# Designed miniproteins, single chains, continued (2), part 105

Each design is a single chain, and the fold is of that chain. pLDDT is the mean over its residues in the fold that is shown.

## One batch from the design tools (miniprotein)

Design m7630
Fold by ESMFold2-Fast:
Structure m7630 (fold): chain A 55 residues (1-55)
Amino acid sequence: MTDQELEEQQQKLAQQYRDTSQSGLSPEQAQQDFENAGRIKMGEQKKQQELQQLS
């Protein structure tokens, strides 16, 4: 895996967040999701698994 691929993925994510902002979604939600992406991903994945098992 190359560093170029990682940079490209990060740029795509940043562009998508900007596009969703302009589409009608508040930049507040986009920023909150981005900030929590690193920390919540691990916790949310575990919660999602538990919820899905119960559901």
Scores: mean pLDDT 62

Design m7631
Fold by ESMFold2-Fast:
Structure m7631 (fold): chain A 71 residues (1-71)
Amino acid sequence: SAAQEQLLKEAQQKLQEADELEAISTNLLNAAKYAEETGSATPEQIQEIKELARQNLEESEQLRQEALALL
């Protein structure tokens, strides 16, 4: 049905956004690790980057749950 096709499209869009947020989080965690290893940032700055990564991962998981709920 058209309704099922629309729900599938919305689920696919949410999953794509979730994947993008997960990739951003991975890049942020890699940046935090590099900063820790090189001493190029303060502990406070490193913690802020890790917190941003955590927020992006939580949003990614929320989008995945929303996508599953549409199906």
Scores: mean pLDDT 91

Design m7632
Fold by ESMFold2-Fast:
Structure m7632 (fold): chain A 65 residues (1-65)
Amino acid sequence: SIKDELKKLVDEAIETLKAQGREELAEYLKSIGDELLKNIDKLTPEQQKEVLASVKERIEKLLAE
């Protein structure tokens, strides 16, 4: 499901940030990810896909820094 893909994406990014020693940022991302996952089921399937694509882009930019 899109929710499972979003959770995996966020979890993998958190592990990467922790491996980089960026624990405060990892905790912040977890907090934001938890809020997104809580609300994702309220969205239409099309909106869920847009959220997943947006989160992926933001994480790619964050990890490239």
Scores: mean pLDDT 81

Design m7633
Fold by ESMFold2-Fast:
Structure m7633 (fold): chain A 82 residues (1-82)
Amino acid sequence: STFERVLTKLRENLKEAKTALEYEVVAGMARIVIGVLELIKRTHELSEEEREELERAIEEAERLAEEAEEKARELEKEKAEK
């Protein structure tokens, strides 16, 4: 599905990230994706199954954003403690 392809790319970017800045950019990308998915939810006439798939995609993108944001915070905290 289109949503799974987008989520796969976000997961790949998250896996490749190594620095706080890289995690911040990945988090930003995930937040942009959430915005677009919410726009689709508001503007498209969706079946119940399509709506459930979209809502699951939003929840997964939110988890990826939160993971990236947390990793960025942890790396910045480690720099401050050196």
Scores: mean pLDDT 84

Design m7634
Fold by ESMFold2-Fast:
Structure m7634 (fold): chain A 65 residues (1-65)
Amino acid sequence: SEEAERAQREAVGALNRIGRLDSAAAEATAKAVQEIARQVRAEKGVLEADRAARDYALAQLRALE
């Protein structure tokens, strides 16, 4: 869906920005995003997983400011 694609693009954008600030934080956030997506997908489905992953990545980016 377009919403899932948008959530994925926003998550990738956040990870790229984190990587420019702190590469170790980007690696840790990427692993956490994958784990959150896996867990939420199993319980609630693909769209909710993509949204949760995006929201986590954006929260980590904000925390670095």
Scores: mean pLDDT 82

Design m7635
Fold by ESMFold2-Fast:
Structure m7635 (fold): chain A 73 residues (1-73)
Amino acid sequence: MELTEDDFKLMAAVLYQAMGNYAASKGDYDGALELYRKALELLRETTPSPEVERLIRDVEGNIAAVEAAKAAA
């Protein structure tokens, strides 16, 4: 199986999203937002697909949730 540049970007984006989720779970909202933005940048550089579009929406939702939590804290 040949791994493409898009495959590496997708794997890296998923990892950054997971790291962002962990940071948010610890109350590190600024760290979580930075990690989510890195994930979003990688996903936006990836060839458009239903999977990539779904992941973009998931990360955007995570950003909105963390920004709301930070504003409420």
Scores: mean pLDDT 84

Design m7636
Fold by ESMFold2-Fast:
Structure m7636 (fold): chain A 63 residues (1-63)
Amino acid sequence: TDELLEKLRKAAEQKDLESAAEYLAKAIKAGVDPGSLMKPFYELVNEGKLTIEEVNEIINLAS
């Protein structure tokens, strides 16, 4: 679970939206809570490394 979230954050930070979506989907399937799933995205947006539009794209791809 922690490894999936680390891979998710790294992929999102590198703008690999497809890989980020894959790790997000795997974490959701593993039963990770919504707060823990969204935390990497909030942190990256606050750091200016990811846009809200990119977060929405990752979520859409994971759906």
Scores: mean pLDDT 83

Design m7637
Fold by ESMFold2-Fast:
Structure m7637 (fold): chain A 105 residues (1-105)
Amino acid sequence: DEALELARRITTNDADEVFEEYIERLLKEGKLTEEQAEKLLEGLRNRNLLGTVKELIENSPKEEQERLKELYETLISALLIAALIRWLQKRKKVSVEEAIEELKK
């Protein structure tokens, strides 16, 4: 699951670096155009990544909108899962892996 893997990486690494690597991977896989990737990286630098994805959805052809909506939902899910992992770590003094196993229950 992409959202869970991103969440795991965000909890153990710099979130900006994790998102930069993810955007670059999607570009290499042909899931983002060069223009879309550049705008998303700029949005990330301005701490407006989710807002930038939303703007891309609104300004993109219908065929690209579904893919960008999936990206938006993956990013939201990753951020929510990462926040929940950090909350579990702080309250239960568990590792990232133990927090993830708790979420699977």
Scores: mean pLDDT 81

Design m7638
Fold by ESMFold2-Fast:
Structure m7638 (fold): chain A 66 residues (1-66)
Amino acid sequence: VKVEVKEEDGKYVATAEGNGKKFIVTADTKEKAESAARGLALLPEEKIPLGVEIAKLAGLEVKVEK
């Protein structure tokens, strides 16, 4: 899984691709953003909605693109 991380407005934005989708995670640390984006990209398709909800509950901003 390819994960790219960039710094934006004092936060970190990680982008990962998996299961034909792009996952964009914003967090206050690089480690949180990268780990969450990679984790979401590695989930089976049926578990992605649950994974996104858990990440949001943990205070992360998550966007999923096709």
Scores: mean pLDDT 80

Design m7639
Fold by ESMFold2-Fast:
Formats: C-alpha cells, sequence, structure tokens
Structure m7639 (fold): chain A 68 residues (1-68)
C-alpha cells in the first residue's frame, strides 16, 4: 500500500493553504495551490474552487484582524 500518494499530498497542501489564508498570508496560500496545479495534482476547476475558498477565508480573517 502506497502511503504518500498524490491524493495525500493534495489534501495536506490544500489544508496548508487554508491555514496560510487564516493567518493572513493570501499570496503564500495561493502559491501553494499554484504549485499543486503545476505538479498535476489539481485540475484547473479544482484550483479555481480552492482559490475561491482560500480568498474567502483570507477576507474573513483580514476583517477580524483589522476590526472590520
Amino acid sequence: MVKLTPVSQYTAAVLRAIGLALDGKLEEALEVLEELKKRGLMSEEEYETAKREVKETYENSKELREKG
């Protein structure tokens, strides 16, 4: 059984990107997603969906930090 599969790497990296967005690091989070797409671990549609979720997470966290 293969433990380090593309699916496992994909899931871990997406969670990392969301965590970076929560910390206010939108650009770094988007770079993580772009690397997944470049490596063929994410389709273009999956990338756009994840990018939207990361941006939404970032905006909510940014407002909390800036007393919005």
Scores: mean pLDDT 73

Design m7640
Fold by ESMFold2-Fast:
Structure m7640 (fold): chain A 87 residues (1-87)
Amino acid sequence: LSDEEKLTIAQVHALLKAGYSDEEIMAHGLSKAQVTKAKALVDSLSEEELTKVSVDAVTIAGDKAIAAGLATQQDRDTGVAAARAAA
């Protein structure tokens, strides 16, 4: 899975768990094709694999935020630890 696919899967999974419909998820900036593909991957992956994708997504987002000057490495590491604990 690419970094972009991991971010999309983690976002779609979180919104589905929160009770959002496909149409509401698309309103968050995702295409119908992205939602359909991400839902198929969520359904095919185990809970452990989904947890790993979510941790990877937080790491990727944190690294991008550090590169943009919006977060520190400590902030990213704290976010990753929180994502692991939530699983």
Scores: mean pLDDT 76

Design m7641
Fold by ESMFold2-Fast:
Structure m7641 (fold): chain A 80 residues (1-80)
Amino acid sequence: VERLREEAERAVERAREEAAKSENSHEEQALVGAAYATALTVGPEAGRKFAEALKSEETRELALRALDLLGEAQEAERRA
């Protein structure tokens, strides 16, 4: 459970690092972070919808993948 959560956190960090490498990194970083924060504060469905609305396919894919890993970690914790 803790291991899965740590893996999800690393995936989010990697998504932020990849977004930072692009020239328009500031907005991309903020959007990925906002999707993650939305999933944690409002709910996973809201976070996913936010990520799906992202204009950049690359940033959207990174955000959705990070949220998938977070959701799997949370689901595993609930089922335990």
Scores: mean pLDDT 68

Design m7642
Fold by ESMFold2-Fast:
Structure m7642 (fold): chain A 82 residues (1-82)
Amino acid sequence: SEERTLERFRELIRRQLADAGIEASDEEVEELARQVLEAAQEVLREAQKLGLPEAVRHAQLFLETGDLDHLARAQGLVDRSR
């Protein structure tokens, strides 16, 4: 579900910001999580429009797991096809 995906992204962002020594409010984390969700959904739509099954798969895996390696691979495949 979208709410479960957003919670994974909030956890990911909080961890990355903490590791970088950056303090962020809950509101800032929520905004960043929504931006990441929107970006991932856009990558998925572009992959589908371009007919790139590997990019579609990686974008879907990112939405399910929050693993940034999947998002990077999906984006890279989309960018290389343009």
Scores: mean pLDDT 84

Design m7643
Fold by ESMFold2-Fast:
Structure m7643 (fold): chain A 70 residues (1-70)
Amino acid sequence: MLSEEEKRAAGGAAGIAVGLATGEMLRGKEAAEKLRKGSERMKAAAQQMAEFSTGRRLSTEEVIEGAELS
């Protein structure tokens, strides 16, 4: 059975292995990096759309107030 020190070392080695595997996947799979960049750009676009939707709510309230004064 693994000792506490061996378990800690295995955890650290697993973390390093995951980091190296991710690095190799990005290096070996250029398409994966391109997809990640695309996903980040899509998230930014969705964020801007949400902000515009929020602004539209405030604009709608102002329009209603103006209409009531008419």
Scores: mean pLDDT 56

Design m7644
Fold by ESMFold2-Fast:
Structure m7644 (fold): chain A 85 residues (1-85)
Amino acid sequence: SEAVRQRVLDFALEFLEKIAKERGAEILSVRVEQGTRSVRIEAELELNGKRHKVYVYATEHDGRIIVIAESESGEVLGREVRDAA
């Protein structure tokens, strides 16, 4: 369970970095709320001199980790799936 917990967090953080890079944004701050098989990240990004909030959710289900990134308005910025093992 600890190995899965760590993989969910690592995948969520990697995905946040990917979304920021693809959009030319800098990550200013990250807040993490972690469960046994899930994580919620609140990040502040700077893009063109303006601050934006981004939310990343990752959950392990049936041996897969599903990650979704959303804007403050709820727009889906991206999603990915990876094997949990």
Scores: mean pLDDT 86

Design m7645
Fold by ESMFold2-Fast:
Structure m7645 (fold): chain A 83 residues (1-83)
Amino acid sequence: MEERKKAAEEAARLAGSVFEAPEEEVERIKKDPTAETFAELGEKLKDKREELEKEIEEETKDLPEEEREELALKKLEEKLKKY
């Protein structure tokens, strides 16, 4: 039981931080987590990260390897933490 609640709270935090879900939606996920909700959020997180990574790769593809790795990490963190 407690493990499911903890996972639900983490999923709710990701929904709020990564997807900019409104507080009402975040609270809903915390109170009534389902396997379907976790699967959907997992797929959206994967897609979101892949889109951000591709965008960053395109923006940094003309840079040297060292600068590319540093900027890719910073841009990914910046885009994710903005949520």
Scores: mean pLDDT 66

Design m7646
Fold by ESMFold2-Fast:
Structure m7646 (fold): chain A 92 residues (1-92)
Amino acid sequence: SIRELAEETARAVEEALAPALGRENARRLAEAVRATILTLGEEYGAPLEELREFGRLVVEGARALGAGDRERAAALFGEADRLAIELYEKGK
């Protein structure tokens, strides 16, 4: 379900970012990711498969950032942002 995907993605993001950003900042960013998945899925009707791809990009970006690979993180977050904008515009 969209809610299960949102919760799983948020948890993975928080765990991946906590070493780089600290627990509080990681939690806030994870909550923003959860809210984005819920908004795109529940309000804008984004398909579960596309939301899963968004989640994958964000989690991989978070893991790259947590490992100190800022260039890879920026590229993955850029792809995730582009996908989120496309899903938002399509559901508008």
Scores: mean pLDDT 89

Design m7647
Fold by ESMFold2-Fast:
Structure m7647 (fold): chain A 84 residues (1-84)
Amino acid sequence: SHMEELRKRVNEILDKRAAEADKVLEEYRAQMTPEEKAKLDEIDKLIDKLPENLRKVYRITVANLLKRNEPVDKILERIKKIIN
């Protein structure tokens, strides 16, 4: 059905975007201070509690916020408000 094909296409796009986001997150993590790394690790732990597709969406969101020079502590505050 069209809905099944749409769902498959959305999942394929999410998988590719999540893989790109994971690379961005690794690159940013490598440049972070120990305090920033600890906050990013806390974000990762919160995201890991979510269902698989939501984990992908939130990893993409975090990567995009880092690319926009959003501070890690502000990203953590946003994620805590949504996931708690």
Scores: mean pLDDT 85

Design m7648
Fold by ESMFold2-Fast:
Formats: sequence, C-alpha cells, structure tokens
Structure m7648 (fold): chain A 100 residues (1-100)
Amino acid sequence: DAVVEEVRRAGDEAIERAQKLTEEAKKNPDKGKEYLEEMKRLRDEFVRWAEEKAAAADPATASRIRGVLRGARSRMGGYIQEAEDFLKEYEKKKKDEEAA
C-alpha cells in the first residue's frame, strides 16, 4: 500500500509539473524546446523510478504500481503532445511572418 501511494503521489506531482511546463512553453515558445526536453526527461525519470519500485515489489503490488505508472505516463504524454503541437504551429506562424 505505502509503495503504491508513493508512486501515485509522485505520478500526480509529475503530471502537475508537466502541465506547468506546457503552460510555460505556450507563454515562452522561443524557449519551448527547453521546456519540451524537460518534460520528456521528467517523464523518463518517473517511468524509470516507478519501474524500479515495481521490480522490487511482490507481483500483486507490482501490477498496481504499473497500473498507476501507465495512467501517469499517458497523462504526461498528453501534455508533451500538446506542447509539441503548439510549438510546431508557433514555428509555422513565425516562418510565415518572416516570408511575408
């Protein structure tokens, strides 16, 4: 139980941070690549850490941890995709303005 709740809390914190980084990318799109790289690093570090927790746990607890991990990874992936889509559109508009 304690390990599953630890992973859930860490996942929720990682999701909140990914959301804030997505907002920062939208506010400062010229630094968007840095925010995107930070989000991907945050996701990869969380996934690695959570998989290590699952590997050290009994099969039932490991299954629960991996369930939490899949949900958190999916939500973080959504924010990463949102930031990528925004930055692609921003770069296109910037290029279109430079070509005008």
Scores: mean pLDDT 87

Design m7649
Fold by ESMFold2-Fast:
Structure m7649 (fold): chain A 73 residues (1-73)
Amino acid sequence: SALAEALRAAAEEAERLGAHELARAFYDASTAMEQGDSRAALDALIRAGEALAALSPEDREAVRQAFREAYEA
C-alpha cells in the first residue's frame, strides 16, 4: 500500500539520521499493516510517535518530507 511504502521511506530516512528506534518502529508498522495486523500496527505507530518527538525539529522535518514524497508518488 502507499502508506506502507511511505512508512518504509520514513524508516530509511530515520536510519540515515541515526534514529534507529524510530526506523525500527516505522518498519514494524509497515510490516504489520501489510499483514493486516491492526493492533501491531497501532502499537508500532505509538512507538514511532514517541521516538519522533525525541528528534530535533530539523530531523523531524526530514522524516516527514521522506514520508510525504513516498506517499505522493
Scores: mean pLDDT 87

Design m7650
Fold by ESMFold2-Fast:
Structure m7650 (fold): chain A 81 residues (1-81)
Amino acid sequence: MKRVRIEASEATEEKLRELAREAKETNTPVVLEVDGNGDAKALHEVMEKALKAAEEEDVEATVVPYQEGERTGALITLRPK
């Protein structure tokens, strides 16, 4: 299992597709810890991009949002089907 920590600002569609492809090619889950840095809109956009990337690469995505005070984020798991 590959674990990656990434800021919401760094989570481009291209990067998310790359990670989804890695999960598919290695036949192993990739777990993303995405830090929203208090920007709920940016975090939501990353979650939508991750779901799209998972659909495009034919992997399953699970999203678990979290909030601790001013810190917001999401755990995104990309699993091969």
Scores: mean pLDDT 78

Design m7651
Fold by ESMFold2-Fast:
Structure m7651 (fold): chain A 75 residues (1-75)
Amino acid sequence: MSAAEYMAAGAAYALSGRGEEAVRYLEKAKEEAKDNPEAVKYLEEAARHAREGDSEAAAKYLEKAGREMRKAGIG
């Protein structure tokens, strides 16, 4: 699966209140994005907020992570 697919799964589980499942998928997304330090930082924040049950904050950090990954792909 791609980082984007793992992020989508993580977001779905976070919105469903399944924070531990969300964190597992976001950790897989971090591994796929490991060469992009800014994306990894935002994925780490998303995972933390998902674990705490803050789905809104988790979604905002996932948006930032996706933006950084798209930016890296433009080269």
Scores: mean pLDDT 79

Design m7652
Fold by ESMFold2-Fast:
Structure m7652 (fold): chain A 100 residues (1-100)
Amino acid sequence: LEEEAKKRIEWIKENKEELQKLYDSLPADVQALIDKYVEEIKKNEGNKEKISKIVRGFIVDMLLNNRLDAIPPLMLKILESGLSEETKIFVISEILKYFP
């Protein structure tokens, strides 16, 4: 899963412009929700258990609101957040558990 997360991170870096356009196309409330989840993850850096719960909450929220299109933009915002590489890998790994 860690190696899959690293490959996903490289894919996000290669597709940064397209993912930013996708983020910009989202409704303002969805953008605000992405930004809120990113800030919650940043506040809990170093706490893998809390980060896992935050990620699960985001995925459930997006599933219930039919907004799975918000997931790749969230991953971009995680990479741009200033989090450690270890935390970025962990967050992407947690997301990928729901989407093989």
Scores: mean pLDDT 86

Design m7653
Fold by ESMFold2-Fast:
Structure m7653 (fold): chain A 82 residues (1-82)
Amino acid sequence: MEEELERKRRELAREIVRELDLAVLRAVMERRGVPQEEIERRLEELERLAEGGEEDQRRYIEEVGRVWEEYAALLAEEGAAR
């Protein structure tokens, strides 16, 4: 019972992180002026990668890393960092 509960908690935590990653990707693309159709397509692809096998999950991590780097750069441009 405890092991199953821990597994479910880890799965929920992964879902929360995934939602955060998708929100950051959306924010970056909107700030870059990407059309809504492309934003939706990119979000769907990222979700597919997150649910995939080891190769897909590796690509997900790479994509997420790049998006977070772009987000950090945008925040720096907006004067949010010293």
Scores: mean pLDDT 74

Design m7654
Fold by ESMFold2-Fast:
Structure m7654 (fold): chain A 61 residues (1-61)
Amino acid sequence: MEVERKINLVRWDADMNELSSRTFTVKAVDPEDLKTEEERIAYSQELTEKVRKQLEEAEKE
């Protein structure tokens, strides 16, 4: 089953002041639906790629 996950990214400066905050929503398979270690590894890699693409898009804005 696919679930929506929210990821919040906050950037701080050297004085601990918040420079920016962005929230991303990604669709991914629920880890509990994965029965084998190979499936869990593949899922982890897919989720990482989705997050990476979301970060690249946010940095372009």
Scores: mean pLDDT 65

Design m7655
Fold by ESMFold2-Fast:
Structure m7655 (fold): chain A 102 residues (1-102)
Amino acid sequence: MKKVLVVGAGLLGFEAAEEAYRRGADEIYVFDIDESAAENLAAMLKARGIPATVIVAPLERLEEILRELKPDLVIIATADPEAREYAKKVAEELGIPYEVVS
């Protein structure tokens, strides 16, 4: 089952989730620390008929989420340098392929 986790619920995260869905991802997850951004993204994805699960948690919980979820790909779609570098580090430590979108 092809699982994709997108880090960042902004416009780049929306585009990344749409692209993953078009490319045949079976499960799509989006992670953000910002509840308002996550709620807005969830509404946009629902309006487009894209089946995605939105996860709101502190950045430090990303490692736990990745260990439990074991996605096939992480797409890092955040402009926050701290969140971007942390997500890269965790994905590398867990041996999960990742892409960075800017």
Scores: mean pLDDT 85

Design m7656
Fold by ESMFold2-Fast:
Structure m7656 (fold): chain A 100 residues (1-100)
Amino acid sequence: MFNMNIDSDDPDLQQQMYQGFSNMGQDMQQRFPDMNMNMNSRFDRMPDGQYRFSQQMDMSHDGQQYSDNRQFFSDSPQDGYFQSSSQSRMMMDGFGQQMS
């Protein structure tokens, strides 16, 4: 099962991020149907114009659990999404390989 929560001070950005991560989650569920994943992400615009991205991801399969918590800064929402989605995909693929 894939569960996701995206929080942002910008509603339009929140919707864009939600769509992107939802598509990724569906892809991962197709590749690893027995995996459960829960993702919580927050995207805040800082006073200097940078974006702070905070991500918590929990994955479980057959009693095994993996958790990751990351924070990073980006000059743009697109770069933040790319970095976050890349990291999430890498973690999912790594966990999936361990389960296989």
Scores: mean pLDDT 71

Design m7657
Fold by ESMFold2-Fast:
Structure m7657 (fold): chain A 83 residues (1-83)
Amino acid sequence: ATALDILIEAAKKAGAEEFADVLEKYNRGEDVTPEDFCEAYKNLTEDQREKLEEEIKKNSELGEEALNLYNQFVNYLSSICNI
């Protein structure tokens, strides 16, 4: 599994289905716009964000890499999504 695979699984477990779907599309090399990511990210509740981070951290193999990837996405989206 890749760090992105772990992030997708964590998003699904957190109930962040829209965010997971956008990440899956990106993982498949399909065309995903910054706006698609922004909409999915904006729709995350605080509870979903906390659960997503907890689920990432449960992975002893790639949890650190997946958390770093998640933080990179969050920082990028925060800069472009005007949120």
Scores: mean pLDDT 80

Design m7658
Fold by ESMFold2-Fast:
Structure m7658 (fold): chain A 86 residues (1-86)
Amino acid sequence: PSPDERKVLREMMDASSLILGAAVLAVFQEDEKAREEALKLLDKASELLTQAQRALDQGDLERAMELVRKAEELAREAIRLLRESE
């Protein structure tokens, strides 16, 4: 892979790690509503990562990076929701 492709792949790995971390937090969340809302955000983040991989395969590095960053944002929102709901 090119250096730019490697950068996108690294960001995808980081986003995947955030999604996994948020999913682990959701397992220990006792607030059912907060857990359900967080899981919906994580599902959307996973869809965006799938779209980012497709963009990367098509050579659209700018689009891939944009989708990865949006997935990261949703995963961070899920973590924030889970933390604020105790």
Scores: mean pLDDT 84

Design m7659
Fold by ESMFold2-Fast:
Structure m7659 (fold): chain A 65 residues (1-65)
Amino acid sequence: SSLVGFTLAIVGIAIETGESVVSVRLEDGVLVVTLRYSTEEAGKRAEERMREYARRLGVELRIRR
């Protein structure tokens, strides 16, 4: 898996949960994802899945709203 693969997974999760991905970027070795939550529940589901993928990649993840 690559950062490209992670980005595609994030976009897929957003589509499935109805959330919007504003940006995905690498800042000083930390992968930063900016989301717009439609609801707190849907946002939490998206965040959980994104954290799972980050664990698989062994990268540090930071989620911003």
Scores: mean pLDDT 71

Design m7660
Fold by ESMFold2-Fast:
Structure m7660 (fold): chain A 71 residues (1-71)
Amino acid sequence: SMEERREQLEKKKQEYVEEFKERYPERTDQITQALNDLVTHLVSENKSIEEGLEELDRTYRQLLRHLKERE
């Protein structure tokens, strides 16, 4: 169901946000907003949970790579 899909995406989003917060607390607002916007978009789309989780993971990894490349 869409509700189950939303719950899974929200849970994964929270895991990423908490992990990011521990590593980069000063940039937490940016990642939180980006992932919240993505989850909202994915929930509004008629996409599978697998596709949603892959897009979340891809976005999170892109953000991490960007920060790591600057260090």
Scores: mean pLDDT 76

Design m7661
Fold by ESMFold2-Fast:
Structure m7661 (fold): chain A 76 residues (1-76)
Amino acid sequence: EARILEALGLDEETIALIREYGRTGDAALLALIRERSGFSFYDISTAILRRAVLRALGTPEEEADEEAVAFLKAKR
């Protein structure tokens, strides 16, 4: 979801690359995502999954977003 990627502090161009990878599976896009964001696609996907789990457990949206962002920042 675009709003989740925006909450993670990713720019519009990086979000577009992530969406394109989701559509095509083009491995070349993984390198571009890493170059632009400083994160691997795996780390971004893990942050999204962690956020979804926290939301499923009843964690408020703002708190779940903060945890996902903190996780990604620790991966830089």
Scores: mean pLDDT 77

Design m7662
Fold by ESMFold2-Fast:
Structure m7662 (fold): chain A 62 residues (1-62)
Amino acid sequence: MLEEINKVSEEVSKLMFEKDYDGAIKLLTQAAERFAARGDLESARFLDTMRRGVEEVKKKLE
């Protein structure tokens, strides 16, 4: 679980560095849904918060 969250976070950081905000949003959305389906609502909420942060960055840059 913790290792999976770390891998998602690292991949999101790489996508954001590459300016692939849509890819980062998609990855975070899919990860949050997987954690929620497993009953890990805390991790799902954390990932959803990260997704909202990426959406705000994209909105400012357009």
Scores: mean pLDDT 81

Design m7663
Fold by ESMFold2-Fast:
Structure m7663 (fold): chain A 74 residues (1-74)
Amino acid sequence: SELEERLRKAREEAERIIEEIDEEIKKLEEELKNKEGLSESELRSRIIALEIAKELIKVALEIEEELIRREKEK
């Protein structure tokens, strides 16, 4: 199904972006632990921004899944 292929690609892309964000958060958390790089407040702010970005991507995927579900139901 064309709609199933679209959903599969959306999930794969979302998973890829989330994995990249998780790796970046992990690096920032290690910098916080080691007291390296940016100030503690700047590192914490960036981690929060990345967590928000992950949540927005998850919401976008849920919206796409719902739209595809509605399209299939006719």
Scores: mean pLDDT 82

Design m7664
Fold by ESMFold2-Fast:
Structure m7664 (fold): chain A 80 residues (1-80)
Amino acid sequence: SAADKLYKVEVTLENLSEEAKQYVEEKLSSILGKEIPVGEIARLIKEIADYLKEKKQSGTITFKLTSPDGGESTVIVTQK
């Protein structure tokens, strides 16, 4: 299915507190540089966005996803 397509993920963190940065880096440590099902990437992005909102942590996280076909997409999570 579409959710099972393997994507490579690159992440950029901007203007996060040290606490938020540590949380995000820990969550991403197991998947960075690997080919991950896009459904799992989507779930992780939601989890991180929910964390920032619930903890009132500001910052911007940019996820660059590369599909198996070489297509690129970007997901940006911003919390103010």
Scores: mean pLDDT 81

Design m7665
Fold by ESMFold2-Fast:
Structure m7665 (fold): chain A 57 residues (1-57)
Amino acid sequence: MSQKIKDLVKRNPQITDKDVQQSKDVSIGFVRSIGMPESMVEPITYMFLYGETMGLK
């Protein structure tokens, strides 16, 4: 898990490890469905979690 995701979780206590795992699982499924390397999961997971904290699009 990237340092950016860890920092986001520390700054937003409403996000639990379970929320991170759920977002990561969705990102893994997406990345694998289109054949991208799993290293792309981290930035995609970060974006999903960040959006969750703000509730904005």
Scores: mean pLDDT 71

